# Designed miniproteins, single chains, continued (3): the designs that were tried, part 43

Each design is a single chain, and the fold is of that chain. pLDDT is the mean over its residues in the fold that is shown.

## One batch from the design tools (miniprotein)

Design m9479
Fold by ESMFold2-Fast:
Structure m9479 (fold): chain A 73 residues (1-73)
Amino acid sequence: HTEEALRYAKEAIEKAREGDGVGAAKYAAEAAFHARKAGNEEAKEYALKAAEAASSGDFEGAVEYAEKAIEAL
């Protein structure tokens, strides 16, 4: 689950940089799911914040939170 969380968080960053808020939110939510399954609460919380930022059109926030999720993994 840690490897899946990392992969999805990286995809969320890519989509956010492309301006794809829907794609970024989807991948950030998947990262949060896998971080939770790995027992990593900190990475889960950052990935959820990335998903919320992406859904709100805050692409810079989405990238920052997804990067923090990766760092927490």
Scores: mean pLDDT 86

Design m9480
Fold by ESMFold2-Fast:
Structure m9480 (fold): chain A 74 residues (1-74)
Amino acid sequence: MRPLAVGNIYSVSSEETERSGESIRRAMDMGWKVTTSLVRTPQTESPEQIKDGQQSEKIGQRVVEEAREMEKEM
């Protein structure tokens, strides 16, 4: 495993991401175990780094969204 794959994540376009998702879904229909191997392929790695950063920000955004949703219903 090389961290150089991080560059590919940022260079991956939305089309590339969707294409990978479809191939994974097809493999899921054929066999769930096969998808585990494909999921390991470059789709989106380094989720641990994103979690740490987004965790605190997500809480803030969620609170704001809830407040707005409450106002919409009020």
Scores: mean pLDDT 48

Design m9481
Fold by ESMFold2-Fast:
Structure m9481 (fold): chain A 70 residues (1-70)
Amino acid sequence: AKEKIEHLIKAAEAVVEKKTEEALEHLRKAEVDEETLKRIEKLLEKIEEEEAREEILDIIAEEIQKLKKE
C-alpha cells in the first residue's frame, strides 16, 4: 500500500507539472486498474486545461483513499 500511495502522489505532482509520460509511469507503478488508467489517459490528452488536471487529481485522491482502506 505505501509504495502504491507514494507513486500516486508522484503521479499527482507530474500532473501539476504537466508531465504526461511521468504521470502515466507512476500510475502504472501504483497498479491503478485498467478502466481508471484509461479514463486518466483520456484526461491527460487535455493536460493543458486546468479542469482536466483537477479531474485527474480528484481521481488520484480517490485511489489513495481506497488504498488506505485496505
Scores: mean pLDDT 83

Design m9482
Fold by ESMFold2-Fast:
Structure m9482 (fold): chain A 66 residues (1-66)
Amino acid sequence: DEKVKEHIELIMKYGSEEEKAWVEEQLKSEEGRERLRHRFEVSREIAEKLIKIGEEIDRELEERKK
């Protein structure tokens, strides 16, 4: 999965030493690779929820300008 690879690359580039060590450990096993994929999926769900919350805030701000 290309997006999972991109996510791993970003963690390895910008992550903390602890985060990088955790990712390297997960890559050693099939179970670990599944955990990385699940983490990516959860991160996407959180991002989607934040976008929806932002849209609701924007709507409320428009009402308050009246």
Scores: mean pLDDT 72

Design m9483
Fold by ESMFold2-Fast:
Structure m9483 (fold): chain A 106 residues (1-106)
Amino acid sequence: KLPDEEEMLEQLKELFHSKLGVPKEELEKVKNLDELLDLLKERGASQVTIDSVEVMKVVREIGKLLHNGDIEGALKLKEEVIGEKVTEDDTAFDVAERFLKKRGAV
């Protein structure tokens, strides 16, 4: 079963709206990760926004490992990126928020 890229994208949109103040109407036009990157760049992305883009890459890589059944590899990647202990109950969104907090973005 493929990773739920739509759910991941919606979680990232909600994060950008709630934590970074990106207008909801602009986010509603975004259909995929590349369109989200284009929107952020058009808005003159700050360092905080660039760090958020890095979060998207991390979330996607974790999702890929989980899809391949590499639960241990996914947990290890989460720990390496966040620098904190994580569990299999931590969602891709939870990992993304911790990454942003580590960077001082949220």
Scores: mean pLDDT 64

Design m9484
Fold by ESMFold2-Fast:
Structure m9484 (fold): chain A 123 residues (1-123)
Amino acid sequence: ASSQQQRQTQALQEFQQTFDEAKRQLTKLMGDYGQALRDKRLAEHAGTGTEDAERALKEVDEEISEVQNRLDSALDDLASLLSSSDAAKLKAQKDKEWSDFLSTQRSSAVSAADKEFDAELAS
């Protein structure tokens, strides 16, 4: 029905906004993750306590889990408006897109931490 199609279109737009916001939030969290990784490496190299850096890493992992849980919930809501085959395809596609993005962001954060660690050792 046209009303169902309108609802599906609106839900897809709302989901895309949620997905884009989740990506922005993840990018910020990966920045925090990179800083905490650098701080941990510097503390290990100096022989000082790593507790503050380890706490920061744990807090970032918890926030990432919260973002992923919100995204999964939003995807389930969207999927409920679709046929079982369309829902399965959408979930597989968005899960892969999120996983690939998370992997890329994590690699970038590790690379940034490596560069910052090297720069601090040059001081």
Scores: mean pLDDT 86

Design m9485
Fold by ESMFold2-Fast:
Structure m9485 (fold): chain A 68 residues (1-68)
Amino acid sequence: SVIDLVVEFVGWALAQAATLSPAAQAQLQALLDQTLAQMEANRDDPARVQAIIDEGQKQMDAIVQQDK
C-alpha cells in the first residue's frame, strides 16, 4: 500500500539523518517534506508514488555524499 511505502521511505530517511551534520539534516528534512507532499498528491497512483520515492532517495543520497 502507499502507506507502507511512506513508512519504509521515512524510516530509511531517518536512518540516513542520524549520520549527518545539522546543515545536511535540514536539507534532508526539506527534501523529505517535499517528497511526502508529492506522494500525498499522487496517493491514488502507486507506480507514480514509487517513482517519487526513487527520485527522493537519489536526491537524499546526494546530500549524504556531499556531507562527507
Scores: mean pLDDT 79

Design m9486
Fold by ESMFold2-Fast:
Structure m9486 (fold): chain A 109 residues (1-109)
Amino acid sequence: MIDEALELIKEAAEKLKDDPEVQRLYESALRFVEEDKDPAERLEKLAEIAIGIARVMIDKGNYDLAKEILEKVRELVEKARAEGLISPETADRLMARIDELLKEIEKKK
């Protein structure tokens, strides 16, 4: 799950090489996985970073990539919740943010 979350962030950063904010978010993800040793906190932070990247994509009009990232993060959060890696409260908070951004993409048509 952590490796899957980091790979998702890496793929987004590779697609947006010229975006300094996305590159900073990716660097933050790399630093965080080295410094924090708690799996639950690490996964929560990576999910928040991926959601942040999706927010930047929405703001720049890249709705297709933002939706792809949000859907993959949603699957990772649900898997983490099912496996007891994150609390239901944390999962619900992350899911609410993901759903909010997905709804925003639908309104931008």
Scores: mean pLDDT 81

Design m9487
Fold by ESMFold2-Fast:
Structure m9487 (fold): chain A 63 residues (1-63)
Amino acid sequence: LGIERRPLTLEEVTELIVEAMKRAKSPSQRAANVTAAALLALSDGATPEQVREAIRKADEILA
């Protein structure tokens, strides 16, 4: 996969986290889904800081 010049944007990471949260049926499952989505985003070039911001933003969107 050629993403050498286009790392994931904060918006893309946020969308990934939002979808993970929407699929969860409980708070524990939400944490697990978010963790999996965060690891996937990191493997696709997202930074830990972007992931943290995306999680906070997703929480606010779904509150």
Scores: mean pLDDT 76

Design m9488
Fold by ESMFold2-Fast:
Structure m9488 (fold): chain A 68 residues (1-68)
Amino acid sequence: SPEQLLAQLAQVARTQPVSVFLLALQQASGQLGLSQPILGEALFIYLRNPQLSAADALRQAVSEVLGE
């Protein structure tokens, strides 16, 4: 699911080198059919707000990317 992939990306971002993270981001983008900017924004929101669910972070990211 998109929520599970976002949570996995957050874990990779916290624990792995940037090169591994970039590959994971590219693969997740392809698997979900979501653009990398939307996934990157969702990850940024999710990492800043640990009490927020991955689903809520994805909703906010879509709104921000499409609203700008």
Scores: mean pLDDT 76

Design m9489
Fold by ESMFold2-Fast:
Structure m9489 (fold): chain A 93 residues (1-93)
Amino acid sequence: HMEEIQKELEKFDKDIEELKARYDALGVPKEEQKRMLKELILRYAGFSNEEILKLLKLPVEEQKQYILDRAEKEGRPEFGRYLAEKLEEIENN
């Protein structure tokens, strides 16, 4: 159970870093990279493409709250906190 959560977090970190490296190699503008990385985080949180488009228009604090609320309802609050922290990290960098 705990090992499964840890492996999921490790895969998430790897996917984010590989995507960032790919965007840098392709010369994607920083603001577009941030948007695409936020989309990936919201997708990992379990949101549909339609929901993601709506959430990306909201302030980051509201996006974080939606992630936390969904993760809690799904019994995965630790995963939700991790995703919310990564979303904030991307916004601030």
Scores: mean pLDDT 81

Design m9490
Fold by ESMFold2-Fast:
Structure m9490 (fold): chain A 89 residues (1-89)
Amino acid sequence: MEKALEIIEKYIEKAKSLGNEEAVEELEKLRKLVEENPEADPELVERLAETILLISNVKELLELKPTPGLQASLADLEAERERLLRELE
């Protein structure tokens, strides 16, 4: 449990340092979910935190240069996040 929470806190701090408010909000939701699920796999939690940051990064790129390819990448990453969340539960 503690290791998974440490991973999330590290990613939250990274997102805050980058000014990525959306990623911070999503990571805080993940933190609450992990607090409610003490059997959560730390490796799965790390994958989820990384995916959340990647989603926010792609969204930032879309604001600068919107392309169909980036839209597809965002959709794929959001689907991956949903799959990982289901596995966590």
Scores: mean pLDDT 80

Design m9491
Fold by ESMFold2-Fast:
Structure m9491 (fold): chain A 79 residues (1-79)
Amino acid sequence: DEERRRREEERRIRLLVDIYKSLLHMYKSIYPHPKVIKFVDEAIKKLDEMEREGSSVDKIEEEFRRILAKLRQIVEELS
C-alpha cells in the first residue's frame, strides 16, 4: 500500500514535470531571447532535480509559479 501510493505519486510528479517542461519549451519559442533561453534551460534542470529528489507535487507547483513570475520579469525587462 505505501509502495503503491509512492509509485502513484511518482507517476503524477513525472507527468506534471513533463507538462511544465513542455510549457517552458513553448515559452522559448515565443520569446527566443538568449536571457530567456538560458533561464528556461536552468529552470528545466531545476525541475528535473526536484523530480529526482522526490519533491512533492505542491513543491513542484510552487517552483513552477516562481519560474513563471521570473520569466514575466525577464520579458518585461527586455520590452
Scores: mean pLDDT 83

Design m9492
Fold by ESMFold2-Fast:
Structure m9492 (fold): chain A 72 residues (1-72)
Amino acid sequence: SLQDQVIAHVEALTAKVVAALESAGMPDMAAEVRALAQQIIEAIRANDWAKVQELEAQLRALMDRARAEVEA
């Protein structure tokens, strides 16, 4: 189904981002990304797109913090 394809895509992207963050020496941020991705997958399975949008905003804020840390 389309939902299964979207979930598989989220899992693949999460694995790539987590590996990159761990390689950059940010294991705590990698753990936060993993936790948010799991919540997003659960929201997709529940068809709760409002929750997906909330979690996406949290992930964006986390990525902005990562960028600021690297640039400092």
Scores: mean pLDDT 81

Design m9493
Fold by ESMFold2-Fast:
Structure m9493 (fold): chain A 99 residues (1-99)
Amino acid sequence: SKEKALKYIDDAIKKAQEALEVAQREGNEKTVEYLQKAIDSLKKAKEAVEKGDFEKAKSYITEALNYLNEALKHASPEVKKLIIEAAKDLFNAYNELEK
Protein backbone atom coordinates (compact mmCIF):
# COMPACT_ATOMS: atom_id res chain seq x y z
CA SER A 1 0.00 0.00 0.00
CA LYS A 2 3.00 2.34 -0.57
CA GLU A 3 1.29 3.56 -3.78
CA LYS A 4 -1.97 4.29 -1.88
CA ALA A 5 -0.05 6.11 0.89
CA LEU A 6 1.67 8.32 -1.72
CA LYS A 7 -1.69 9.15 -3.35
CA TYR A 8 -3.22 10.18 0.01
CA ILE A 9 -0.14 12.29 0.87
CA ASP A 10 -0.35 14.03 -2.54
CA ASP A 11 -4.08 14.70 -2.00
CA ALA A 12 -3.30 16.10 1.49
CA ILE A 13 -0.55 18.37 0.07
CA LYS A 14 -3.01 19.67 -2.56
CA LYS A 15 -5.68 20.43 0.09
CA ALA A 16 -3.11 22.07 2.41
CA GLN A 17 -1.84 24.22 -0.49
CA GLU A 18 -5.43 25.29 -1.32
CA ALA A 19 -5.93 26.15 2.39
CA LEU A 20 -2.67 28.14 2.37
CA GLU A 21 -3.78 30.16 -0.70
CA VAL A 22 -7.11 31.06 0.99
CA ALA A 23 -5.39 31.94 4.31
CA GLN A 24 -2.91 34.18 2.43
CA ARG A 25 -5.77 36.04 0.71
CA GLU A 26 -7.48 36.49 4.13
CA GLY A 27 -4.24 37.88 5.66
CA ASN A 28 -4.34 35.21 8.39
CA GLU A 29 -0.59 35.12 9.13
CA LYS A 30 -0.84 32.56 12.00
CA THR A 31 -2.78 30.05 9.86
CA VAL A 32 -0.34 30.66 6.96
CA GLU A 33 2.64 29.92 9.27
CA TYR A 34 1.24 26.56 10.46
CA LEU A 35 0.05 25.51 6.97
CA GLN A 36 3.54 26.19 5.55
CA LYS A 37 5.05 24.00 8.32
CA ALA A 38 2.47 21.26 7.65
CA ILE A 39 3.24 21.28 3.89
CA ASP A 40 7.00 21.08 4.59
CA SER A 41 6.41 18.04 6.87
CA LEU A 42 4.20 16.39 4.20
CA LYS A 43 6.87 16.84 1.51
CA LYS A 44 9.35 15.11 3.86
CA ALA A 45 6.78 12.35 4.53
CA LYS A 46 6.36 11.79 0.76
CA GLU A 47 10.15 11.57 0.28
CA ALA A 48 10.42 9.08 3.18
CA VAL A 49 7.66 6.86 1.68
CA GLU A 50 9.39 6.94 -1.74
CA LYS A 51 12.63 5.78 -0.04
CA GLY A 52 10.79 2.99 1.83
CA ASP A 53 11.35 4.56 5.29
CA PHE A 54 7.82 4.07 6.63
CA GLU A 55 8.73 4.87 10.28
CA LYS A 56 10.16 8.25 9.26
CA ALA A 57 7.14 8.84 6.98
CA LYS A 58 4.68 8.13 9.85
CA SER A 59 6.68 10.54 12.06
CA TYR A 60 6.41 13.31 9.44
CA ILE A 61 2.66 12.61 8.92
CA THR A 62 2.16 12.97 12.72
CA GLU A 63 4.16 16.23 12.68
CA ALA A 64 2.02 17.53 9.79
CA LEU A 65 -1.21 16.59 11.65
CA ASN A 66 0.03 18.54 14.70
CA TYR A 67 0.67 21.63 12.52
CA LEU A 68 -2.76 21.25 10.85
CA ASN A 69 -4.32 21.11 14.35
CA GLU A 70 -2.56 24.38 15.28
CA ALA A 71 -3.75 25.98 12.00
CA LEU A 72 -7.36 24.94 12.82
CA LYS A 73 -7.27 27.07 16.02
CA HIS A 74 -6.81 30.24 13.91
CA ALA A 75 -8.50 29.28 10.62
CA SER A 76 -11.66 30.68 8.98
CA PRO A 77 -14.55 28.25 8.24
CA GLU A 78 -13.47 27.98 4.56
CA VAL A 79 -9.86 27.12 5.52
CA LYS A 80 -11.05 24.71 8.28
CA LYS A 81 -12.94 22.61 5.70
CA LEU A 82 -9.76 22.21 3.60
CA ILE A 83 -7.61 21.41 6.66
CA ILE A 84 -10.10 18.75 7.85
CA GLU A 85 -10.07 17.11 4.39
CA ALA A 86 -6.23 17.13 4.35
CA ALA A 87 -6.17 15.57 7.86
CA LYS A 88 -8.58 12.84 6.68
CA ASP A 89 -6.25 12.04 3.74
CA LEU A 90 -3.30 11.86 6.16
CA PHE A 91 -5.18 9.45 8.46
CA ASN A 92 -5.74 7.21 5.40
CA ALA A 93 -2.04 7.53 4.39
CA TYR A 94 -0.90 6.56 7.92
CA ASN A 95 -3.20 3.48 7.88
CA GLU A 96 -1.81 2.39 4.47
CA LEU A 97 1.75 2.50 5.93
CA GLU A 98 0.63 0.21 8.84
CA LYS A 99 -0.53 -2.58 6.43
Scores: mean pLDDT 91

Design m9494
Fold by ESMFold2-Fast:
Structure m9494 (fold): chain A 76 residues (1-76)
Amino acid sequence: CGTALSATDVAAIKAFVAANVSDAAATAAICALVDALNADASFPVSTLIAAIAQATGLSADQVIAAIVDTLAALAA
């Protein structure tokens, strides 16, 4: 991803996707959605969460929880 989000948020999303998605094309598509959200504040966050959920097989709530938990673990 070329657009600068919070380094912690980008790292958490990339780590989660790398661990749960083996398809490089799906990872690239998720990166493009992350970049779109960072570039346009009106971009629906639900679209990014849904894409990650589809790629990983998790629910949207599970994706949100996993990212939040990863951020908390990095802070410790």
Scores: mean pLDDT 62

Design m9495
Fold by ESMFold2-Fast:
Structure m9495 (fold): chain A 92 residues (1-92)
Amino acid sequence: MELSEELIERAKKAEKEKRYGELLALQAEAEGEPRLARAIREAAERRGDRAARAVMAAYVAEKNKVSNAEAAKYTGLSVSAISYGRRLIRRA
């Protein structure tokens, strides 16, 4: 699959502005996961880049059938942060 020129340009702008949550969201869009991208952006806007990372960690945990406690252990994030991420993915 080819990345669109618009998506690449948006990624360059996000990197220049140090918007790491937006970079994660653009990666999710590139992989065909618009619901994940929406959840990442909501978390970044409301609670910052650490919350955006928690959404990504929750998504990977769901795909690998890993519990919130296991995901927290492997990522160094709190169980509450992983639970928040799962909740946002379900609402997106």
Scores: mean pLDDT 74

Design m9496
Fold by ESMFold2-Fast:
Structure m9496 (fold): chain A 82 residues (1-82)
Amino acid sequence: AEIDEDGYLNSTILEVKGNTITVSGVSDLFEVGDEVEIKLEDGTVLEGVVIEIDKENDTITIRLRETSDKLYPGAKVKIKKK
């Protein structure tokens, strides 16, 4: 995964289920229970916790504190550990 200047890892939303998102390409860099910040394309930062890791598909599932209309499958996001 590529790290940006602010320490965020680039990812893509694959699935949205209420306040839970599944994101790609970062499974080796997180553990279940990690608190994370999700930066959206508009610069909004959401907080969440990693609840599931799928190393076979290289995905993680994150439960967010709140939802946003900018969370959709295909959206580009940036993720870092809190």
Scores: mean pLDDT 81

Design m9497
Fold by ESMFold2-Fast:
Structure m9497 (fold): chain A 75 residues (1-75)
Amino acid sequence: MPDQEEIDRALAILAATVGIKYSKNEEVRKHLEAARDAIAAGDYDTAIQHLREALKLDPTNRSARAALRIAERLK
């Protein structure tokens, strides 16, 4: 069975991060939104790429690191 619990967890983490904080940093926000949309579509390779790009721009983003670990497990 697709791991709906892991998918829901990754989506919740990314939605909370995007909604609260990165309105000042558009590039990080766009990568997190693209990663969320990719996870929702089941495209974990695309999600991983966007999460890695977000982490290059903001290495301290714990939500992006958590979502990346989940996406790598779902792959």
Scores: mean pLDDT 74

Design m9498
Fold by ESMFold2-Fast:
Structure m9498 (fold): chain A 94 residues (1-94)
Amino acid sequence: SKQEVIALLRAASVSSTAYLLVRSPQLPEAVKQQMIQGMISDLEWIAGQITDPQKRSSVNSLIGKIRDLLANNAPVEEIAAQIEAAVKTLKDAL
């Protein structure tokens, strides 16, 4: 469907943003937080496009792990790795 194609393109954008985040350690914390919150919002929107309820639940669980890492001030590299895991699972779920 058109929604699946748009979701896959947005997932690719999230992956690209995570890659840039890891390669930009000197960014101000406010900018890093904004980027991570933006990626979480994009992932949640994309997860909403998954038609299979069990696959959607699995992806939402991974997004929850990203939120938990952010809340616990986990290293950016750990947050980015969890985002990449969520993107991979999400692409397989679409």
Scores: mean pLDDT 86

Design m9499
Fold by ESMFold2-Fast:
Structure m9499 (fold): chain A 119 residues (1-119)
Amino acid sequence: PFFELVKLGEVAEVLGLPLSLLSKYGTAETPVTTVLSRIERDLENIKDKKVLLFYYATMVAMALYYNQEDLAREYLRKAKERGIDPEELLENTTKLLTYLGATHKIPTLRRLIGEVYGI
């Protein structure tokens, strides 16, 4: 699967995030799936909205990439419950889907965000 090959440094660059923001969870060379697992374990202790945005945007992008629409909807609901802005979530997830060559999933992403956030 694509996420097993993607490194944290690549995702951070795509999203315009400093690696220092995620240094607790890995380095540029750490597989992004390993970073996501570490964040998930620490999730209730995370107050930094940028770390949460990174986590939820990446999980939604991964779910949509693998045609797991219900899982994408679940992560969008969790992002909303944590107060993540829908426009920032759309922008960051769109950047990831574009990087992944999955631009055909962007209409589905927009629809799901509209449904979950009530817009």
Scores: mean pLDDT 88

Design m9500
Fold by ESMFold2-Fast:
Structure m9500 (fold): chain A 77 residues (1-77)
Amino acid sequence: HMSPGEAHLAATREAWDRIRAESPELADGAAQVLRDAKGAQRVYEAARNPEKRKTLSPAERAAADLMALIDARGEAT
């Protein structure tokens, strides 16, 4: 069931572990963004626009990038 997305899962997990190891605060901030569905959606859409992406915090950019990886995996189904 999950085999087609294993590469995506590994990449997402490694990216998350790296963020946590480098900055626990950044990882916590990204997790909070992901928990707030409406906030996560706004961040995801803002990250698609170069000008708005510049106004995002590092935690918001990390969350948007992780959401893009998860969304790409979901669409593969």
Scores: mean pLDDT 67

Design m9501
Fold by ESMFold2-Fast:
Structure m9501 (fold): chain A 71 residues (1-71)
Amino acid sequence: SNQDMLEEVRRILDHAMRTLGLTSPEVREEVERILRKIEEYLNKNPDASEDEVLDLFHLELRRLVDRARAR
């Protein structure tokens, strides 16, 4: 389900951010923004494949890391 997929993505993001030491409030807000973006995509594209969601997630994660390291 979309909820199960979002919970798994949240778990992966939380683990990745902790592993990278990116635990600031700004990074937490960015993580929540990424999750909202994925949820919005799934709501607009209910037949979206796992690969499409994974690609979007990977792109947003890269952007998050780049922005966090620039600060």
Scores: mean pLDDT 75

Design m9502
Fold by ESMFold2-Fast:
Structure m9502 (fold): chain A 67 residues (1-67)
Amino acid sequence: MNSEKYLEKAKEYAKKGNIKEAEKYLKKAIKSSGDYSSSLVAQGRWDEALSYNKEMKKKIDEVKKLI
């Protein structure tokens, strides 16, 4: 799960005051989560894609508040 690893790094950098690196990893997390969601949709796994998107949106919004 690349998106969760990127979110964790973004959160760590934000806590250290390194906003530039935090934003870099946040962008990577958003892209990675979108790619994974699209792959779930392509497989017909719509409910899983919706659940994943809701959870990732919450985590992304939490990291954005730290930046």
Scores: mean pLDDT 82

Design m9503
Fold by ESMFold2-Fast:
Formats: sequence, C-alpha cells, structure tokens
Structure m9503 (fold): chain A 89 residues (1-89)
Amino acid sequence: SEAEEYAERIVEGARALGEGAKAGDAAKFAGGAVRLAGEATQANLELDKESALEALERARREIEEDESLSEEGKKVALAIVEGQIEGLK
C-alpha cells in the first residue's frame, strides 16, 4: 500500500539520522532529520488522514524496534514522527 511505502521512506530517513548521530556527523544527522520530516510531511499531504496515520504508526514501530539506531538518534527520530502523528489528530 502507499502507507507502507511512505512508512519505509520515513524509516530510511530515521536510519540516515541515526547513522549521523553515531558518527558525530552533523551534516548527515541534519540530512536524515530533513529526509524523515519531509517524507512524513509528504505522507500527510498525499494520503488521507487514516492512511497517513497508518504510515506514521508503522514507521514509529519500526524505529522503536530498530537495534541499529543509537539511543540518541532513536529519540530524535521518534520525536519527529510523534509530532507528525499529533499534528494529524
């Protein structure tokens, strides 16, 4: 589904953010955060509310379960996704 595709893109942004956080690479960290926020925003604009919430909730779960993400990167990625979820309510 489109919701699944957007969830995957959001998670890719979170992984880039997490890699930047682990490496102390501010540019990669910022780029990952912009990517994550951009994909979440696009899901909100392109999908209906229910599908956008499904994409964001799926991405939130995958980020929470992703053992490759640093604790710091995970907290920042989850804050962005949770902010987008609250914005849809």
Scores: mean pLDDT 85

Design m9504
Fold by ESMFold2-Fast:
Structure m9504 (fold): chain A 98 residues (1-98)
Amino acid sequence: DAEKKKKEKAMKNLIDAFIQTIQNILDEAQKALENGDIDTAQKLLDAAREEIDRVKQSIEQNVKEGKMSEKIAQEALGKLDAQQQQLDALQAKVQAAQ
């Protein structure tokens, strides 16, 4: 079914866009930390944490409702887990710098 494949591709593209937005926030947090702007780094990490949680909840809900395949969900959750690890590492550096 061409329409089903089109919807799956659109969903994957949407999730990839959210993951890219989170990565941009994490990259900005790293840059703020490198510049000694610890307050800005902390605010960006807080924003990234909220976005990771929001996207994870959205993925879980869409899988339960049959709107997203388990394969796309697991690939996206794996990327979000990697971003969570990056966030945790940056958070430790922020705490050490305060």
Scores: mean pLDDT 87

Design m9505
Fold by ESMFold2-Fast:
Structure m9505 (fold): chain A 87 residues (1-87)
Amino acid sequence: SAPSQAELAERAYQLLGELVQLILNKAPEEEIRAKARELLEVAKQLSPAQVHALISLLREESKHMSPEGQKILDELVEELEKIYEEK
């Protein structure tokens, strides 16, 4: 069976938490980017309202990150905005 919107949202928040931890722990860029790609794939299946909520949360999180972390989260926001516009 296809996952519910609630299950997809829960998975997206889990992936966001994992992504934030990878950035804070200064994990290799390739590992961070792989986690961001997983989040983007889940976001394609989310409702527009849930994608907008993720964008808002990521914009807030980026303000408290290192410059490298801010760049990664800002790039992820740009990709999420594209997904939002395509819905």
Scores: mean pLDDT 85

Design m9506
Fold by ESMFold2-Fast:
Structure m9506 (fold): chain A 65 residues (1-65)
Amino acid sequence: MSLEEAIERLSELTGLSREKVRSLLLTMSELDEAARELYIRLLSRDTGVPLAEVRELVEAALARL
């Protein structure tokens, strides 16, 4: 999966804009593992997207940053 594909899919699932998703991913890339996990859990809770799906897409996107 490309970075742009991961951003587009996260945008579509969460209802957030592509720019907001990119901003969140950049923030998460600078966090330690515990803080990143908290952000992933909050994103899942706020958007209703399953935690496992959010984690998979975030990890795929961060691997391309």
Scores: mean pLDDT 83

Design m9507
Fold by ESMFold2-Fast:
Structure m9507 (fold): chain A 70 residues (1-70)
Amino acid sequence: SMEGIILLTRALALMAEADYAIETNAPKEVLERILRDMEEVLADLEKANVPQSVIDEVRARIERLREALK
């Protein structure tokens, strides 16, 4: 569906943002904002018919963001 494509595109964009922010040691407020956005998109992905691999990759970035915020 178009909604599913938009959701997947947003997830991919957020994963790229998370990877870049972690790699560049972005400010705490930036990491916290990306974390919130990723937790929101994860909830939507879990309700949608998306590949488990995408869900796993989003979860991995969430854990990396949490680790970076320690």
Scores: mean pLDDT 87

Design m9508
Fold by ESMFold2-Fast:
Structure m9508 (fold): chain A 85 residues (1-85)
Amino acid sequence: SNGEEAIRLAREALRLAREAIDYVDQGKYEKAKELLEKAEELIKKAEELVKKAKENGDTKGALEAEIEIGMARIWIGIAKQLLKR
């Protein structure tokens, strides 16, 4: 479903954001930046799928996906702050 796919994309984005933080710790800033750009692209796709899930009446899937997107955005924000150094 659209909600299930949005959850998968959001979880992948969160994983990429955490991996980006590991690369920042290693001084590999270009690799970290690439992973964050991919994470943000996945979040945009997830948000489009959430909209579609709501239109199709998948209220639970949409809500669960919004929670996962929120968590991913927090980790992306942390990684971005670390890259400003």
Scores: mean pLDDT 89

Design m9509
Fold by ESMFold2-Fast:
Structure m9509 (fold): chain A 73 residues (1-73)
Amino acid sequence: GMVSEEQRQEAIELLEEALNSDLPNEEKLKLAAEAARYAPPEVADEVEKLVKQALFSEDPTPYIEKALELFKK
């Protein structure tokens, strides 16, 4: 289905919370995975790849930052 502008903004807020909060990496990854569900079709595959890279990284932050940049385009 189409992702609404409101869902896209909610996803941006989830990614910003993951980056700016003192959350453990497991919780940051949960926020990023939830946000990825609302990725625009143009970037959905790239966002999914970034979330997978974050899952297997010792530091998820740079991958979550890249995902956030894709949502803001």
Scores: mean pLDDT 80

Design m9510
Fold by ESMFold2-Fast:
Structure m9510 (fold): chain A 93 residues (1-93)
Amino acid sequence: MEEKIKELKELGENVIQAAKTDPEKAFEELRKLLDLIQEILDKGSPETIKEVYELFKKLFDELKAINPEYKDFLDSIREQLEKAYEKKLEEMK
């Protein structure tokens, strides 16, 4: 899982850099980031999921500041992540 968290951070940086110069490329990198997040949600510990959620929130705020067109896509993903995270917490009691 630590190697996946590192990969997630690297993908996040790539998305931010691409968002400033090439929105289409940023969208492709963001899709890869989402696939990785989904793997972590499925297999990760609650602590790992919390760390990923915090990283994702920071990335989303930065992307919204760079390009407002990402807002609808980002809000949809945020809602899905929040629901997945809350469900995982409920299962832990």
Scores: mean pLDDT 74

Design m9511
Fold by ESMFold2-Fast:
Structure m9511 (fold): chain A 77 residues (1-77)
Amino acid sequence: SYDDALKVLEKIAYDAGYKYGKAVALYKAGKISQEELDKAKSDLLGAKGLIDNEGREEDRKRLQEALEKGYKEGLKE
């Protein structure tokens, strides 16, 4: 269903945000390379592209909020 497809996209957005947030925290702590950080950033940009392709503004906002939630939670680790 459309709702099931949106839930999959929310998970993709959250996971991309989380991985990037965690990578930023680890990079600042000197625990990962610039290459690993750049990979996480590339994955984040891919997720943002998926969000931008959603036709409904409410859906784009929902997905962006999931990405931002993931990022904030990733940063805390």
Scores: mean pLDDT 85

Design m9512
Fold by ESMFold2-Fast:
Structure m9512 (fold): chain A 68 residues (1-68)
Amino acid sequence: MAFSESQLATLVYAARLRGFDKEEIKAWLKEVFGEDLSGLTDEQLDELAERGRQLVEKMSAAGKAGAA
């Protein structure tokens, strides 16, 4: 399946909020998305988590201001 980068970022951020370690997140992503994501580095996970946080913040701001 073609997951968008934004969806992947949101999932990584959500997993970190749940208290998952980076190794646990990698294992979880490998289980869910297969081997393609098993090569993610800690740096890539940090970037995805930050992007996911920004997306959640934008969605929260849009929701509070009213939907477009």
Scores: mean pLDDT 71

Design m9513
Fold by ESMFold2-Fast:
Structure m9513 (fold): chain A 73 residues (1-73)
Amino acid sequence: SELLERYRKGLYALGQLINALQNKEPEEVIKKYIDKIVEYSGIPRERLESLKTVGDAQKLLREFSKRFREQLS
């Protein structure tokens, strides 16, 4: 399904964001992953731009996964 495919791409991009934050990648690289997450997941850009740590990004990933699981119920 298109919804499942978009969700999968969003999760993948969020994983890439976590890795970029952990590796202290340039702001430009981080913004690239934020753009993909906004496009695929519908998570507000402002929420993603407020992420400062790997822990913050992991918390968001858990919330996103929970919301998806609830939509499939």
Scores: mean pLDDT 77

